# Designed miniproteins, single chains, part 28

Each design is a single chain, and the fold is of that chain. pLDDT is the mean over its residues in the fold that is shown.

## One batch from the design tools (miniprotein)

Design m1018
Fold by ESMFold2-Fast:
Structure m1018 (fold): chain A 95 residues (1-95)
Amino acid sequence: NAMEKARKHIEEAMKILREQAEKLGDTDLVKEIEALKDLPFEEQLVRLTSLVLRLSNLGADKEQIEKALKHLEEAARYLGREDLVGVIDIVRAIV
């Protein structure tokens, strides 16, 4: 159950971030996000959190960035990764 819930939250965050990259016209970022699907969930979570900072700096919509971060935080909680919850909370404070 926890793994399946984490997967769904990661998928929702990935969808949001991909749509933001598309709106910005950054085809390289779209491809980078799509390639994350081939990685383990923990690596997807770390990479997506990093991409949130890049997309925010590129002018992605703040409301969508906040939604993506909430999904990533929930995924980290379901995976039992308290360290990643802490990192995501720091990212939320600075975007």
Scores: mean pLDDT 86

Design m1019
Fold by ESMFold2-Fast:
Parts: sequence; C-alpha cells; structure tokens
Structure m1019 (fold): chain A 68 residues (1-68)
Amino acid sequence: SALEKGIAALKEALAAGDEAAAGAAGYGVRTSAMQQGNLEAYEEALKLAEEAGNAVAARGLRDGFRKA
C-alpha cells in the first residue's frame, strides 16, 4: 500500500540521515494515513521521526511540509 511504502521510505531516509527525503516521506505518510483514517500508522511514523531527532521529518508529518 502507499502507506506501507511511505513508512519504508521514511525509515530509509531516517537511517541515511537525509533530512529532506525524510521530510518528504513523512508528508506522504501523513497524507496516506489521513486518507485511510489510520491514525495509528501516523502516530507510529511521527514517533519514529521524533525518536530519530529529525525535526524536518516530524514537521512534515505534523504540517504536511513540502517547502511551502
């Protein structure tokens, strides 16, 4: 699913230390989770970003950050 692919991309970007890629992946997870009504997946992705200390990914998840 798009949500599973988004979470996988977020994990890869966080592991690589790529803040921009992690932010974009976080936004994608937020969008997919909201479309599916899956708050648990959204909360898990947000927790991963926060625990990794990646402020860009956490912002992408919270605000749908795309550089707007």
Scores: mean pLDDT 70

Design m1020
Fold by ESMFold2-Fast:
Structure m1020 (fold): chain A 86 residues (1-86)
Amino acid sequence: MELVITFKNMSVEQITGWALRAIGLELEGYKVKIEIKGDTLTITIKGLTEEQVNSFIKLAKELEKKGATVKIKKEGDKTTIEITFP
């Protein structure tokens, strides 16, 4: 499965933390693409299981409970998650 996560309205600390997590996945052998544009971070991960994608969806919902706006779209084997921080 493919997962695309886009974070919007990020602080520098949030960008650094999430970029380090993405680098961790790349070091574990996943095909990861990281794109930073202003306060927006996009992470694309290929080769995930359905269980791993569901874990990211759970994490996004936990961020939503903390005040973020979350949008999730599933199209075949591709899942897109958009998270906008307050």
Scores: mean pLDDT 83

Design m1021
Fold by ESMFold2-Fast:
Parts: sequence; structure tokens; C-alpha cells
Structure m1021 (fold): chain A 75 residues (1-75)
Amino acid sequence: GMGKDLYELENKIEKLVEEIEKSEDLEEALKLKKEIEELIKFFLSVTPLSEELKKKIEELKEKIEKILEEKKKKL
């Protein structure tokens, strides 16, 4: 069901976020961000979202943006 699909999406995103955090290359980090955005967009197109699920996705996007901003500050 939707809860299982969200769990699988969260696990995939968590792995990609870890790769972003470990990446020393901003270009690779931006590429990984695009992959996460595409996964979220695909999920949103095929699964009707509750407000709770939408909020969790927004929180994940904010977390990724913060990690990328911290990496950009090192330039």
C-alpha cells in the first residue's frame, strides 16, 4: 500500500542523501539531488498524497537544500 511505497521511497532518498553528505564534489551532489527530485516527482504523479506525506516530502527537500548550501559555502 501507500505506506510501504513511501517507506521504499524514503529508504532510496536516505541512501542518496548519505551519498550527497559524503560527496566532496558539488557537481556529483547536484546530480544526486536531481535524482531525488525525479523520484519524488514520479511518486507524486502516481500516488495521491495525504497532507502528512506531502509535509514529509517537503521536509526531505529542505534537508537536502541545507546540505547543499553547506557544501556551497566551502567554495
Scores: mean pLDDT 72

Design m1022
Fold by ESMFold2-Fast:
Structure m1022 (fold): chain A 68 residues (1-68)
Amino acid sequence: AELTPEETRANAHIVKAFNAYIEGKEEEAEKHLDEAARYLGLTPEQREAVRKAIKEAAASQKELDAAK
């Protein structure tokens, strides 16, 4: 299934948030997460779940990069 324009914009912000967390730029990451949540119409609980998932994914990626 193709993404809607809103989902496409939200995904772009999710990718930017993920990269910002990897770079240690927490404020920039939170800003992009807020934009993604706005485009997806997330509840506060859903937003926190997405934030946690992105932070965990970024931490895992940093560990993989360090293990090389």
Scores: mean pLDDT 79

Design m1023
Fold by ESMFold2-Fast:
Structure m1023 (fold): chain A 70 residues (1-70)
Amino acid sequence: SKEDELLKEVLELLKDATEKLIKAKASEEQKEEAIKNMKEFVEEVAKTLSEEQKKKLYEELEKQIKKIEE
């Protein structure tokens, strides 16, 4: 479905953004701003998804935030 394709693209976007942030050796301020932006983006995308898809999206968001905070 279009929603499954959107979910896949968003999951890959979150992973890519996290890797770029780590490789760039982002400051704590940059990390905090990135996490805020990721949360806002995920909240908007989640409005269009099923409960099962939302769970997968929020699980990936939590995983990526933990990687950024390490």
Scores: mean pLDDT 85

Design m1024
Fold by ESMFold2-Fast:
Structure m1024 (fold): chain A 71 residues (1-71)
Amino acid sequence: GELEEELRKLINRLIALKLRLIGLEFELERLRKEESEEAKERIAELEEEIKELKKEIEELEKKIEELEKKL
């Protein structure tokens, strides 16, 4: 039904966000090995993006858990 369809969409979004997080964390580790001012600026940007993405993932996981309780 509708609930199972919504749950599938949220799970697919969660997978996409987790894959993006892995990519950003990999890029952050790569840049941390680079000793340039440009790398420092990008590191600060990535750390903020990672922080916001982790928050979005946590909020989405909570929505999935609440929806699963209704199944």
Scores: mean pLDDT 85

Design m1025
Fold by ESMFold2-Fast:
Structure m1025 (fold): chain A 100 residues (1-100)
Amino acid sequence: SMEEVEKIVEETIKKLKEILKKTKNPELKKALEETIKKLKEALEKKASAHEVIELLQEQLSKFTELRDKHIDDEETVKQAMEAAKVLNEAREKLEKLLLE
């Protein structure tokens, strides 16, 4: 259970780092860097699946707000939505672990 949580968080960090490499918008870069930092801190403290899900939900809201703020910037919208998809997929995987 804890090992599966760590694996999901590590994969999520890796995917967010790939999005960060392509991101030019400064606010989106900062949001990605802050999300990666918080996920790394969750790994270090061995956060529960519930704690990680809450963190992912908070960060999802931030990426949705950035999408709406930069709606006229197609690349920024695309990258914000890609980040949101990564976080949603991680949340779904963690929720499935809680049902087992």
Scores: mean pLDDT 88

Design m1026
Fold by ESMFold2-Fast:
Structure m1026 (fold): chain A 85 residues (1-85)
Amino acid sequence: MEIREKAIEKAREIARTEKDEATREAKYLEVNLLALAEELNSEEIKELAKEAAEAKLKYLKTGDEEAKKKYEELLEKILKLEEEL
């Protein structure tokens, strides 16, 4: 199964099983970033993907500005790594 097709299937499963919107959005981000990590064969992006999803979940559930900043910084770092690979 192609990496993108597998990510789409995981996203569909999340949509069917996860009823909490914040958790669903965080899981979608994790699935997409993990697919990117597989495409680029990057363990660093894989680890950052998990941290970014966790920070997004905390921000969406609590409105924590530090979690929002961490999420945005992690996404920027992932984008820079994608550009370098």
Scores: mean pLDDT 81

Design m1028
Fold by ESMFold2-Fast:
Structure m1028 (fold): chain A 71 residues (1-71)
Amino acid sequence: SAEEHLKKGEEYLKQGKYQEAIDHYRKAIELDPKNAKAYYNLGLAYRKLKATDVAERYFQKALELDPNLPL
């Protein structure tokens, strides 16, 4: 499920395994394209990889999907 991929992504993000986290967050979005948290967490992972422009685009998408998301 999208939630299972979101949880697995969060586990990898906590471990500093940013590419594995990204892969799981992408799977979450494939299953649930309106999952604001998955877009936000993609932004966090890309920011850790210093891909700032990519991170900002994902944060913007997350905020568009959920304006109340704490960014």
Scores: mean pLDDT 85

Design m1029
Fold by ESMFold2-Fast:
Structure m1029 (fold): chain A 78 residues (1-78)
Amino acid sequence: SSLAQQVAAEQARNKRILEGIKELEKQGEKDIALSLARMSSSIYKLASQTYAKQGKTELAELYEQMSKDFQELADKIE
């Protein structure tokens, strides 16, 4: 796949995961939602740093943004 197709696929996946965590919070599963948001933020931050070291700038920036989105969600749930 082209890099643009890979970025689009990852953005779509990220949106689905964010929506799923928000749904868990709405259903009263706050502790699980918070844990998943925090874990996702940490994993994506690590992925961003790994891609940056490989010179894969677009993927590094994508995963940095994903990490920030999940951190913001965790802060709102807490």
Scores: mean pLDDT 87

Design m1030
Fold by ESMFold2-Fast:
Structure m1030 (fold): chain A 61 residues (1-61)
Amino acid sequence: MLSWEEAKELTEKIVEEGLKKGLSPEEVEKRVREALEGKASEELIKRMAAWAKEQVAKALA
């Protein structure tokens, strides 16, 4: 399983790519969930996906 640090790094990369591609907050949340599925705990996936969605939403505001 991924550590918290590894999951955070991967999530940050997905957020950066999503912003560059003009993806919606919902699409970035989905990509984070898909990337971490089976590699991190459900609680960690929920936290990372929620954080990523918030970061993209704030950047688009």
Scores: mean pLDDT 84

Design m1031
Fold by ESMFold2-Fast:
Structure m1031 (fold): chain A 58 residues (1-58)
Amino acid sequence: SMEEELIKEVEKIVKEYAESQGLSEEEIKYYIEIVKDKIKESKNPEAVLESLKEIKEE
């Protein structure tokens, strides 16, 4: 589904960004879970993904 594709993209972005910031594997997993919950609860999951992409580019 579209939501599953968005979740996979978010997991990739969050992991790559967090690793660049020196976060631990446990911290990365924690943030991924939070973001997945936010996407599932959001009326516009694409907006969440776009916000994360903007942060990664900075």
Scores: mean pLDDT 72

Design m1032
Fold by ESMFold2-Fast:
Structure m1032 (fold): chain A 70 residues (1-70)
Amino acid sequence: SSAEDAALVRAAVDELEARLDAVPGLSAAQRQAARDAAFAAYEAALGAGESVEAAVARARAAFEATLAAL
């Protein structure tokens, strides 16, 4: 449902922001790079016809991969 999808996206955003706050020493540019990577993966998945649940999972994976590469 639309409400269920909105709740999944909101929970994901909250978790990713908490994750950024938990990593000491990140610059504003590094935080934004991780957010941008997550958003790009989310949009790519939706553009490919994937579900919001799958798009959120891809966003989380791209976010963590970006943080791991810093």
Scores: mean pLDDT 89

Design m1033
Fold by ESMFold2-Fast:
Structure m1033 (fold): chain A 69 residues (1-69)
Amino acid sequence: MEGEVLDEASERLAETLAKVYGLSEEEKERVKEALKNKDYEEVYKITGDEFFKELAEARKKVEEKKKKE
C-alpha cells in the first residue's frame, strides 16, 4: 500500500479526533479507514463534527458531476 503521506495524515487526524471527541480505539480505527477512503459521512457519524458533514455533501456533488448516467 502506497500513499505514505496520506496514510500518516489520516492516522494523525484520527488520533486527534479521538482525543477531541473521546472516541474508543475501535471508533478511531473506523475514522482512520473512513478518512483514507474519503468517506466523510462515516467520519461525521462517528465524531458528530459538522465540518465532515459539509465535506460529505461537497464530495457527493462532485461525484454526481462525474456520473456517466
Scores: mean pLDDT 74

Design m1034
Fold by ESMFold2-Fast:
Formats: structure tokens, C-alpha cells, sequence
Structure m1034 (fold): chain A 55 residues (1-55)
């Protein structure tokens, strides 16, 4: 999965989150994009978002 594909999936799932959850995910995305392992950090965020969304 490419960085672009991971970002698109996270953005789609963020639409299903509460305002507070979206704020936290957005903060983590900003940090991940500035890391040396952008892809690895984004994959971690995607897994965390999936755990928050049960439906």
C-alpha cells in the first residue's frame, strides 16, 4: 500500500469519527508527515483509527 493510499483511507475513516477523535488523528497525521518513516507512522495511525471505528 502506498503512502497516498494509506492517507486516502485514513481521510475516509476520519469522516466517521467524532470531532474530538478527528482532531487527535489530524494532530498525529501532522506529526507522521514530518517523521523519517512517514509510511510506517501512517500505517500505525490507520490501525489505531480502525480500532476506534467498530462500525
Amino acid sequence: MSIEEILEEIEELMGKLSEAERFEVGRRLHEALQSEDVKGELEKILEEVKKVLEE
Scores: mean pLDDT 78

Design m1035
Fold by ESMFold2-Fast:
Structure m1035 (fold): chain A 110 residues (1-110)
Amino acid sequence: MELDRIIDELFELLKEGVERGEDVPVSPEIAKRLAQLARERGDEDLARYFEAAVEKPMSAFAAVSALLQLLRRSGDEERFDRIVERLKEIVKDNPELQAQFDALVAALRR
């Protein structure tokens, strides 16, 4: 289950970033795997977005946000809901991140 492994790796990075109060970048290896998954799911726009992150690293939060878009577009509601619940737990004590997360989820449910 390649996607579930990537999700776990992204959440380790997010948790580290929240605990340290810093933006943690996604590795080029994770970005390449996300780009491949987007292509396999037929989303060329997100595949290109993740490929750009190989040279210009994106934050783990930005990577998870893009992954939520991919899951929504591909109809993977089960994984979408699991990621949303994990994000709530990570950001519960950070009002700024909670506001960003709420805005993201609201936008994706439109």
Scores: mean pLDDT 79

Design m1036
Fold by ESMFold2-Fast:
Structure m1036 (fold): chain A 62 residues (1-62)
Amino acid sequence: SPLDQAGEYLRKGVVYFMEGNYEKAAEYYRLAAQHAREAGDDLLAENLERIARSLQEIADSL
């Protein structure tokens, strides 16, 4: 389901974040947000998009 896919992409994003790969973390959080939105969970999607933007800002500062 889209929500299950959101969970898998979120898990991958967390792994990349823990590895210090903020660019990939941002990418996977954005993918998780897309699938959360497809599932109708707009609040989760907005929160994941916000986190992805913060992660991208960190990546861009390195």
Scores: mean pLDDT 89

Design m1037
Fold by ESMFold2-Fast:
Structure m1037 (fold): chain A 75 residues (1-75)
Amino acid sequence: SAEEKAQRLVEEGKRALDAGDYETAVKLFEEALKLDPDNVEAYRLLAQAYYNLGEFDKARELAIKASKLAQEKGL
């Protein structure tokens, strides 16, 4: 399913992030969000990847979006 594929992409993105491959991590998390646009974890990890790339404004916007979605979901 799309949700299962999104979860697999998040896990692959985490592995890329741990390996320091921030560009690959961004791509994988963005693909996950196309399949599951309310995925709080994907937004948080995408923010982390952009922060490591020096894209601080994008990272902040994504972290705020993750926080708002987490509040909506009661997380």
Scores: mean pLDDT 89

Design m1038
Fold by ESMFold2-Fast:
Structure m1038 (fold): chain A 79 residues (1-79)
Amino acid sequence: PEKLLEEKVKELREEAEKLDKENKEKALKEVEKLEKEAKEAKKYLLETYPKEKAEELFKEGVERGAEMLRKKIEALKAE
């Protein structure tokens, strides 16, 4: 599950690097926030659900978070 987060973060950072310098910095901060929120969510899920279910929910959350962040990056590009 952590490897999925790492892969999504890497992909989002590559998209952010295509932006203007200022917008790139903003996008990279959003990526950092996504990582932090995902780590907190993982802790909560492991305390709340059986391990297998927690892992599936974590993967869904990471995928959703990555899609939302892609939309934010598009918004930064559009201004």
Scores: mean pLDDT 78

Design m1039
Fold by ESMFold2-Fast:
Structure m1039 (fold): chain A 63 residues (1-63)
Amino acid sequence: VDWEEVDAALARMELALAESIYRQGKKLDPEDLKRMIERVRSLGTPEAKEAAERLEKILKEQE
């Protein structure tokens, strides 16, 4: 099993959920969003790093 591919898929799912909520005009809880960023970064893949950066942009835009 390629765990790196699994981790990349998980990162994409977290990002997709956050983006979906954000596009609906709903604000995500900053603490929940920070936890998502931490989890995604912990996966250690290039895709996870990109997803974490996009999640950080959503967090900053909500401020």
Scores: mean pLDDT 74

Design m1040
Fold by ESMFold2-Fast:
Structure m1040 (fold): chain A 81 residues (1-81)
Amino acid sequence: SDEEIERMIESLRKTLSKILSEEVVEELVKVIKDSIENNESYAELRKRVDEVAKKHKLSEEERRAVLTYVGTLHKEILELK
């Protein structure tokens, strides 16, 4: 449901806010929402996330953490559709 998807995105926002700046978190959330609305594959979402990580010069550890959280979210959303 849309309500469950919004709740999962807010949970992701809270988790990412513990390790990343607000600017990076908002850009990642926007990219994730756009990807979900366009029914993009995980590979397409991962590419968009990697572009944000490169733009903001995230460390390898930060990038890995973000991709892990985003991958989990994408899988859970597919199970709801």
Scores: mean pLDDT 83

Design m1041
Fold by ESMFold2-Fast:
Structure m1041 (fold): chain A 60 residues (1-60)
Amino acid sequence: DDELIEKAAEALEKELGIPKDIAKAIIKNALEAGGSFEDIAKGLEEAGELKAAKAIRELA
């Protein structure tokens, strides 16, 4: 799962311009809270970040 977290962090860095270490922390915190990649993607869509949401969904 570390590889999927790495790819998701790279997608957030590319689409949102946030540092990769921060993106990775956000993803890990969401997963540890019982969330899924789909939950992260839904949160991004609600924030208007459609490209980032699509990139996260493509990893599932």
Scores: mean pLDDT 80

Design m1042
Fold by ESMFold2-Fast:
Structure m1042 (fold): chain A 55 residues (1-55)
Amino acid sequence: SLMEKAKELAERYKEAVEAGDEAEANRLLLELWRLAQQFSPEELAEFNKYLAELA
């Protein structure tokens, strides 16, 4: 699903940031941003809650 893909990308982004892989982090962030533009308001709220828990 769109949500599962976004959650996977968010987790990979966190891992890339923690590893200091700036190029991968930037690529994943852009991919995540593009995917998030496809969310409904309810999906955006769910994803934002998930991101808050990851951070």
Scores: mean pLDDT 83

Design m1043
Fold by ESMFold2-Fast:
Structure m1043 (fold): chain A 87 residues (1-87)
Amino acid sequence: MEREELLRRAAELLEELAEELRERDPEEAELARRQAEFLRRLAEGAEEELIKKYQTEMKLDEEEAKKKVEELLKKAEEEARKVLEER
């Protein structure tokens, strides 16, 4: 499965999770919604934009910016896998 497809599916599942949690745990619902939005942006090719943003705003070099973005992507994939396992 390509990373782009995985991220899009994860975003969709997190949107569903946010709807389910809205009344029971609104803070978790908001977190899931924000995570879904972030994953959708990454799926649409925002990975390169995030690298550039971290280089510019945080004054990181290219290697550090790539590492930070890769950590976020790995975290997102792990969360996506976890949500898929529970459904």
Scores: mean pLDDT 74

Design m1044
Fold by ESMFold2-Fast:
Structure m1044 (fold): chain A 91 residues (1-91)
Amino acid sequence: MSLKEKVEELLEKIKKSKDPKEIKKLLEELLKLAEKAVEEKDEEAIDKIIEAAVEIEKLALERGLLGEVLLELASISILHIKYTVDKKVEE
């Protein structure tokens, strides 16, 4: 199973979950996948993680759960920024 496919599975689980504690746990798993994708320089997985983070933020806003997911979403955003900066320095 590819890293990208694991991200897609976690996103679907998050979309179906109504329990804030379960959503938080799934986001912690997504953050671990984000760290691994950055370490492996898996651009397809990184792109999918960013798409997933945006979708999760929208769902959290709709459900009034943004405060419960903000830290994990912020951590994913920081990883994306680091990855983007490192890529530009290599150019």
Scores: mean pLDDT 76

Design m1045
Fold by ESMFold2-Fast:
Structure m1045 (fold): chain A 95 residues (1-95)
Amino acid sequence: MAALRAEVDRLRRELSRLIEEADELGAKARELGNEKAIEEVRRAVILLTAAGILLSGASFSLSQGDLETARAEIEAARELLREAKELLEKAKELL
């Protein structure tokens, strides 16, 4: 239980960092009129939003003692954060 809560907290901090990066890259992409970078950032924001929902779900599942659902939600959130990070890196390379 405690270890899974610590993992959710860690992933929430990573999510917040990636949202900040997406906001900064999105602003720069719009200033430069780089449509490809704008699209990659937009895709990343969708994945980050989904990851946030999954992390909220994981916190709820943990509060109910549903460790199997919590683990699945944590794993899904981790995958979405990884994909979002790759999209933001691609957007950065396009700028």
Scores: mean pLDDT 90

Design m1046
Fold by ESMFold2-Fast:
Structure m1046 (fold): chain A 102 residues (1-102)
Amino acid sequence: DKEALIDRIIELLEADPREAELLRAAVERLKLTPAQLEALLAALQDPRVRAEMRATLVNASNEPDREVALRRVELMLQELLAEVVNDPEAKKLLAEREELNK
């Protein structure tokens, strides 16, 4: 259940209503799957990852331009998925493709 996973992430991050709304909007706009949300929830078990994500959400919630705020949250989610949820085969294929174009 995608909604339940998002609710668990919001609870774990202790997000306020504005921070929660930006997170929900970013998840929807990026079309994150339940599997990706489960992976993010697993990554958030690390207190360092939680602190970094919290700081980004707070900074984004203070951004007066909603589109800029939303993009900041989207970039954070994409970076966490790329770095922490690491698909070694997908990263290997991407690196091989980049080498061939050099």
Scores: mean pLDDT 76

Design m1047
Fold by ESMFold2-Fast:
Structure m1047 (fold): chain A 67 residues (1-67)
Amino acid sequence: SAAEELRKKQIDEAEKIAEEHKAISQQMLAREEARNGPLSEEEKKEREKQLDTTYQGILDTHLRLLG
C-alpha cells in the first residue's frame, strides 16, 4: 500500500541519517587513533556502546516524529 511504501521511505531516511552519524563518529575515532595511538579494548567497547545508543536515539526520534 501507499502507506507502507511511505513508512519504508521514512525508516530508510532515519537509518541513513543514523548511519551517516555513525560513519562520522568512526572517522573521528580513526583520526584520534592515528594521532594518539590505538584505544584500549575497554575504550573501544565504550565508544561502540555510545555509538549504538546514539544510533538508536536517532532512529527513535525520527520514527516518533513520523508516527
Scores: mean pLDDT 79

Design m1048
Fold by ESMFold2-Fast:
Structure m1048 (fold): chain A 60 residues (1-60)
Amino acid sequence: MDLVGVAHKDYTAKSPEELSLKKGDKVRVLEELSRTWVKAEKDGKTGIVPSEALGAAGPA
């Protein structure tokens, strides 16, 4: 099962590889790249986000 993360805060992508998030957005966690970065999907778009911008995760 894929994990679902919830954005704790608004996050604006700083590079083309990053996803922009709004507080309360649910994203599908695809891969944990490091302790600080997560590969996630939102609305069919895949990118990386800071792990600190995501909160509670559970089975999707």
Scores: mean pLDDT 75

Design m1049
Fold by ESMFold2-Fast:
Structure m1049 (fold): chain A 84 residues (1-84)
Amino acid sequence: MYRVVVEAEFADEAAAGDGARAAIEAASRVPGLLSAEGRIEGTRLTLEAVFEDRESAERGAREIEEALRRVPGLLSLRVEVRPA
């Protein structure tokens, strides 16, 4: 198993909410997703998605990153893939 860990900062709470929705939808489209959990604290999004293998996790990271970069008000983004 591999996990994708996402940390994102947004200009406002509405953008953070849009980001969380976009990231979860993006992760959910990737085959091999086992779980996805997001947490919003004000303007900050933390998301963890667990995938069955490294290839699915790397695809998940790309899809999530692309989805988040399309959200207006994204200020910073960090995406990491690591063994679960």
Scores: mean pLDDT 87

Design m1050
Fold by ESMFold2-Fast:
Parts: C-alpha cells; sequence; structure tokens
Structure m1050 (fold): chain A 66 residues (1-66)
C-alpha cells in the first residue's frame, strides 16, 4: 500500500471513529481508533511525522471513548 493510500485510510478511520463518538457508540469508536493505530504504524517507516499525527488522533479517540 502506498503512503497516499495509507493517509487516505487514516483519514477515513479518524472520521468514522469521530462519528461513532458523536453517537455515543464507544465500542465502535475504540475499534476504529485501534485500526487507526495499526495504519499509523504502517505509515511510520514512510513518514514518521504523519504517523505521529495519526497516532495522536487515535489516542485522543480512545481517551474520549473511556
Amino acid sequence: MSLDELIEEAGRLGKKGREALEKGDYETAKKYAEQLIEVAEKIRPLDPTIAAVARHEAEEMLKEAE
């Protein structure tokens, strides 16, 4: 998967996770946040800065789902 495809996937997962949080669906939000962390780890060797941003977004989603 290319860096551009990984960035698009990260954006999609972040959006879906936030939508789940807005609906109070914390279980679904946590699943999207976990998937976003996996995508961030795949981005890390290609672009550590973008990976850090994606990981931070996922960690904030996990915090809000608690």
Scores: mean pLDDT 85

Design m1052
Fold by ESMFold2-Fast:
Structure m1052 (fold): chain A 64 residues (1-64)
Amino acid sequence: SEAMRRAGELALAGRYDEAVDIFIELAEKDPSKIPEAVLGLRALADSTGDPRIREKAEELRAKL
């Protein structure tokens, strides 16, 4: 989706908080996107080392 591409572009630009928000909003609006959003959040957590992003991925996965 365009929103998933936008989140990736924001992450590439170092705008991680904005990328996180896009993943969360997509998953809230479309449950079929939850696995995709979780993978995106985990990738951001791995690249940034930010435990808050990892926690957000776990919260989102719990909605499955």
Scores: mean pLDDT 80

Design m1053
Fold by ESMFold2-Fast:
Structure m1053 (fold): chain A 61 residues (1-61)
Amino acid sequence: MELAEKAKELIEKAREYLKKGDIEKAFELAGKASELAEKSKDEEVIKEVNELIAEIQKAYA
């Protein structure tokens, strides 16, 4: 199962929604990516999704 690759796809989609100003949709997709990244145990993907979530939270604040 290519969990890391699926997580990367969701990260890219979340970034696109963040660029469009849809913070709630971006956060939803980032959450799904985080779940898949944790299951993949790929440290680089986990780090990337955590950085994205931090960016979304900064945009919300």
Scores: mean pLDDT 81

Design m1054
Fold by ESMFold2-Fast:
Structure m1054 (fold): chain A 68 residues (1-68)
Amino acid sequence: MSDEELEREVNRAMALMWMGLGRLAASRGDYELAIEYYEKALRIAREAGDEETAKEAEERLKEVKEKM
């Protein structure tokens, strides 16, 4: 695996981690923190080219903002 390939894999894993943290924060009613975590996931997913995770993060952000 090249450094570039490793970086993409690490970024994908990081995006999924932030998505999980965002879901956890939202489930606890901490919508402000959930937004921060989903925005981090979205940025990292876009950098990794993970369109599926990026789309999910955008949908979660919209949902959480509607609850605030």
Scores: mean pLDDT 82

Design m1055
Fold by ESMFold2-Fast:
Structure m1055 (fold): chain A 68 residues (1-68)
Amino acid sequence: DVKAALAAAEAEFSKDPSIKVTRVGDDKIVLTTDGNPTKLTAAALRAIGDYPNLEVSIDGDTITLTGK
């Protein structure tokens, strides 16, 4: 379930070229952007609603989605 949620999140956020998606191990993905931290924050808030099995962490211009 966590792996499926991460794969779905990775696929969705990868559709936006302004968001860089990086897979880190089996239970984590990292979202970054070079020019629009507000857009990245909006993506993180959406992930909280769409992926309840993922923990969302916001640190400036970096958003981390981790399996619960």
Scores: mean pLDDT 74

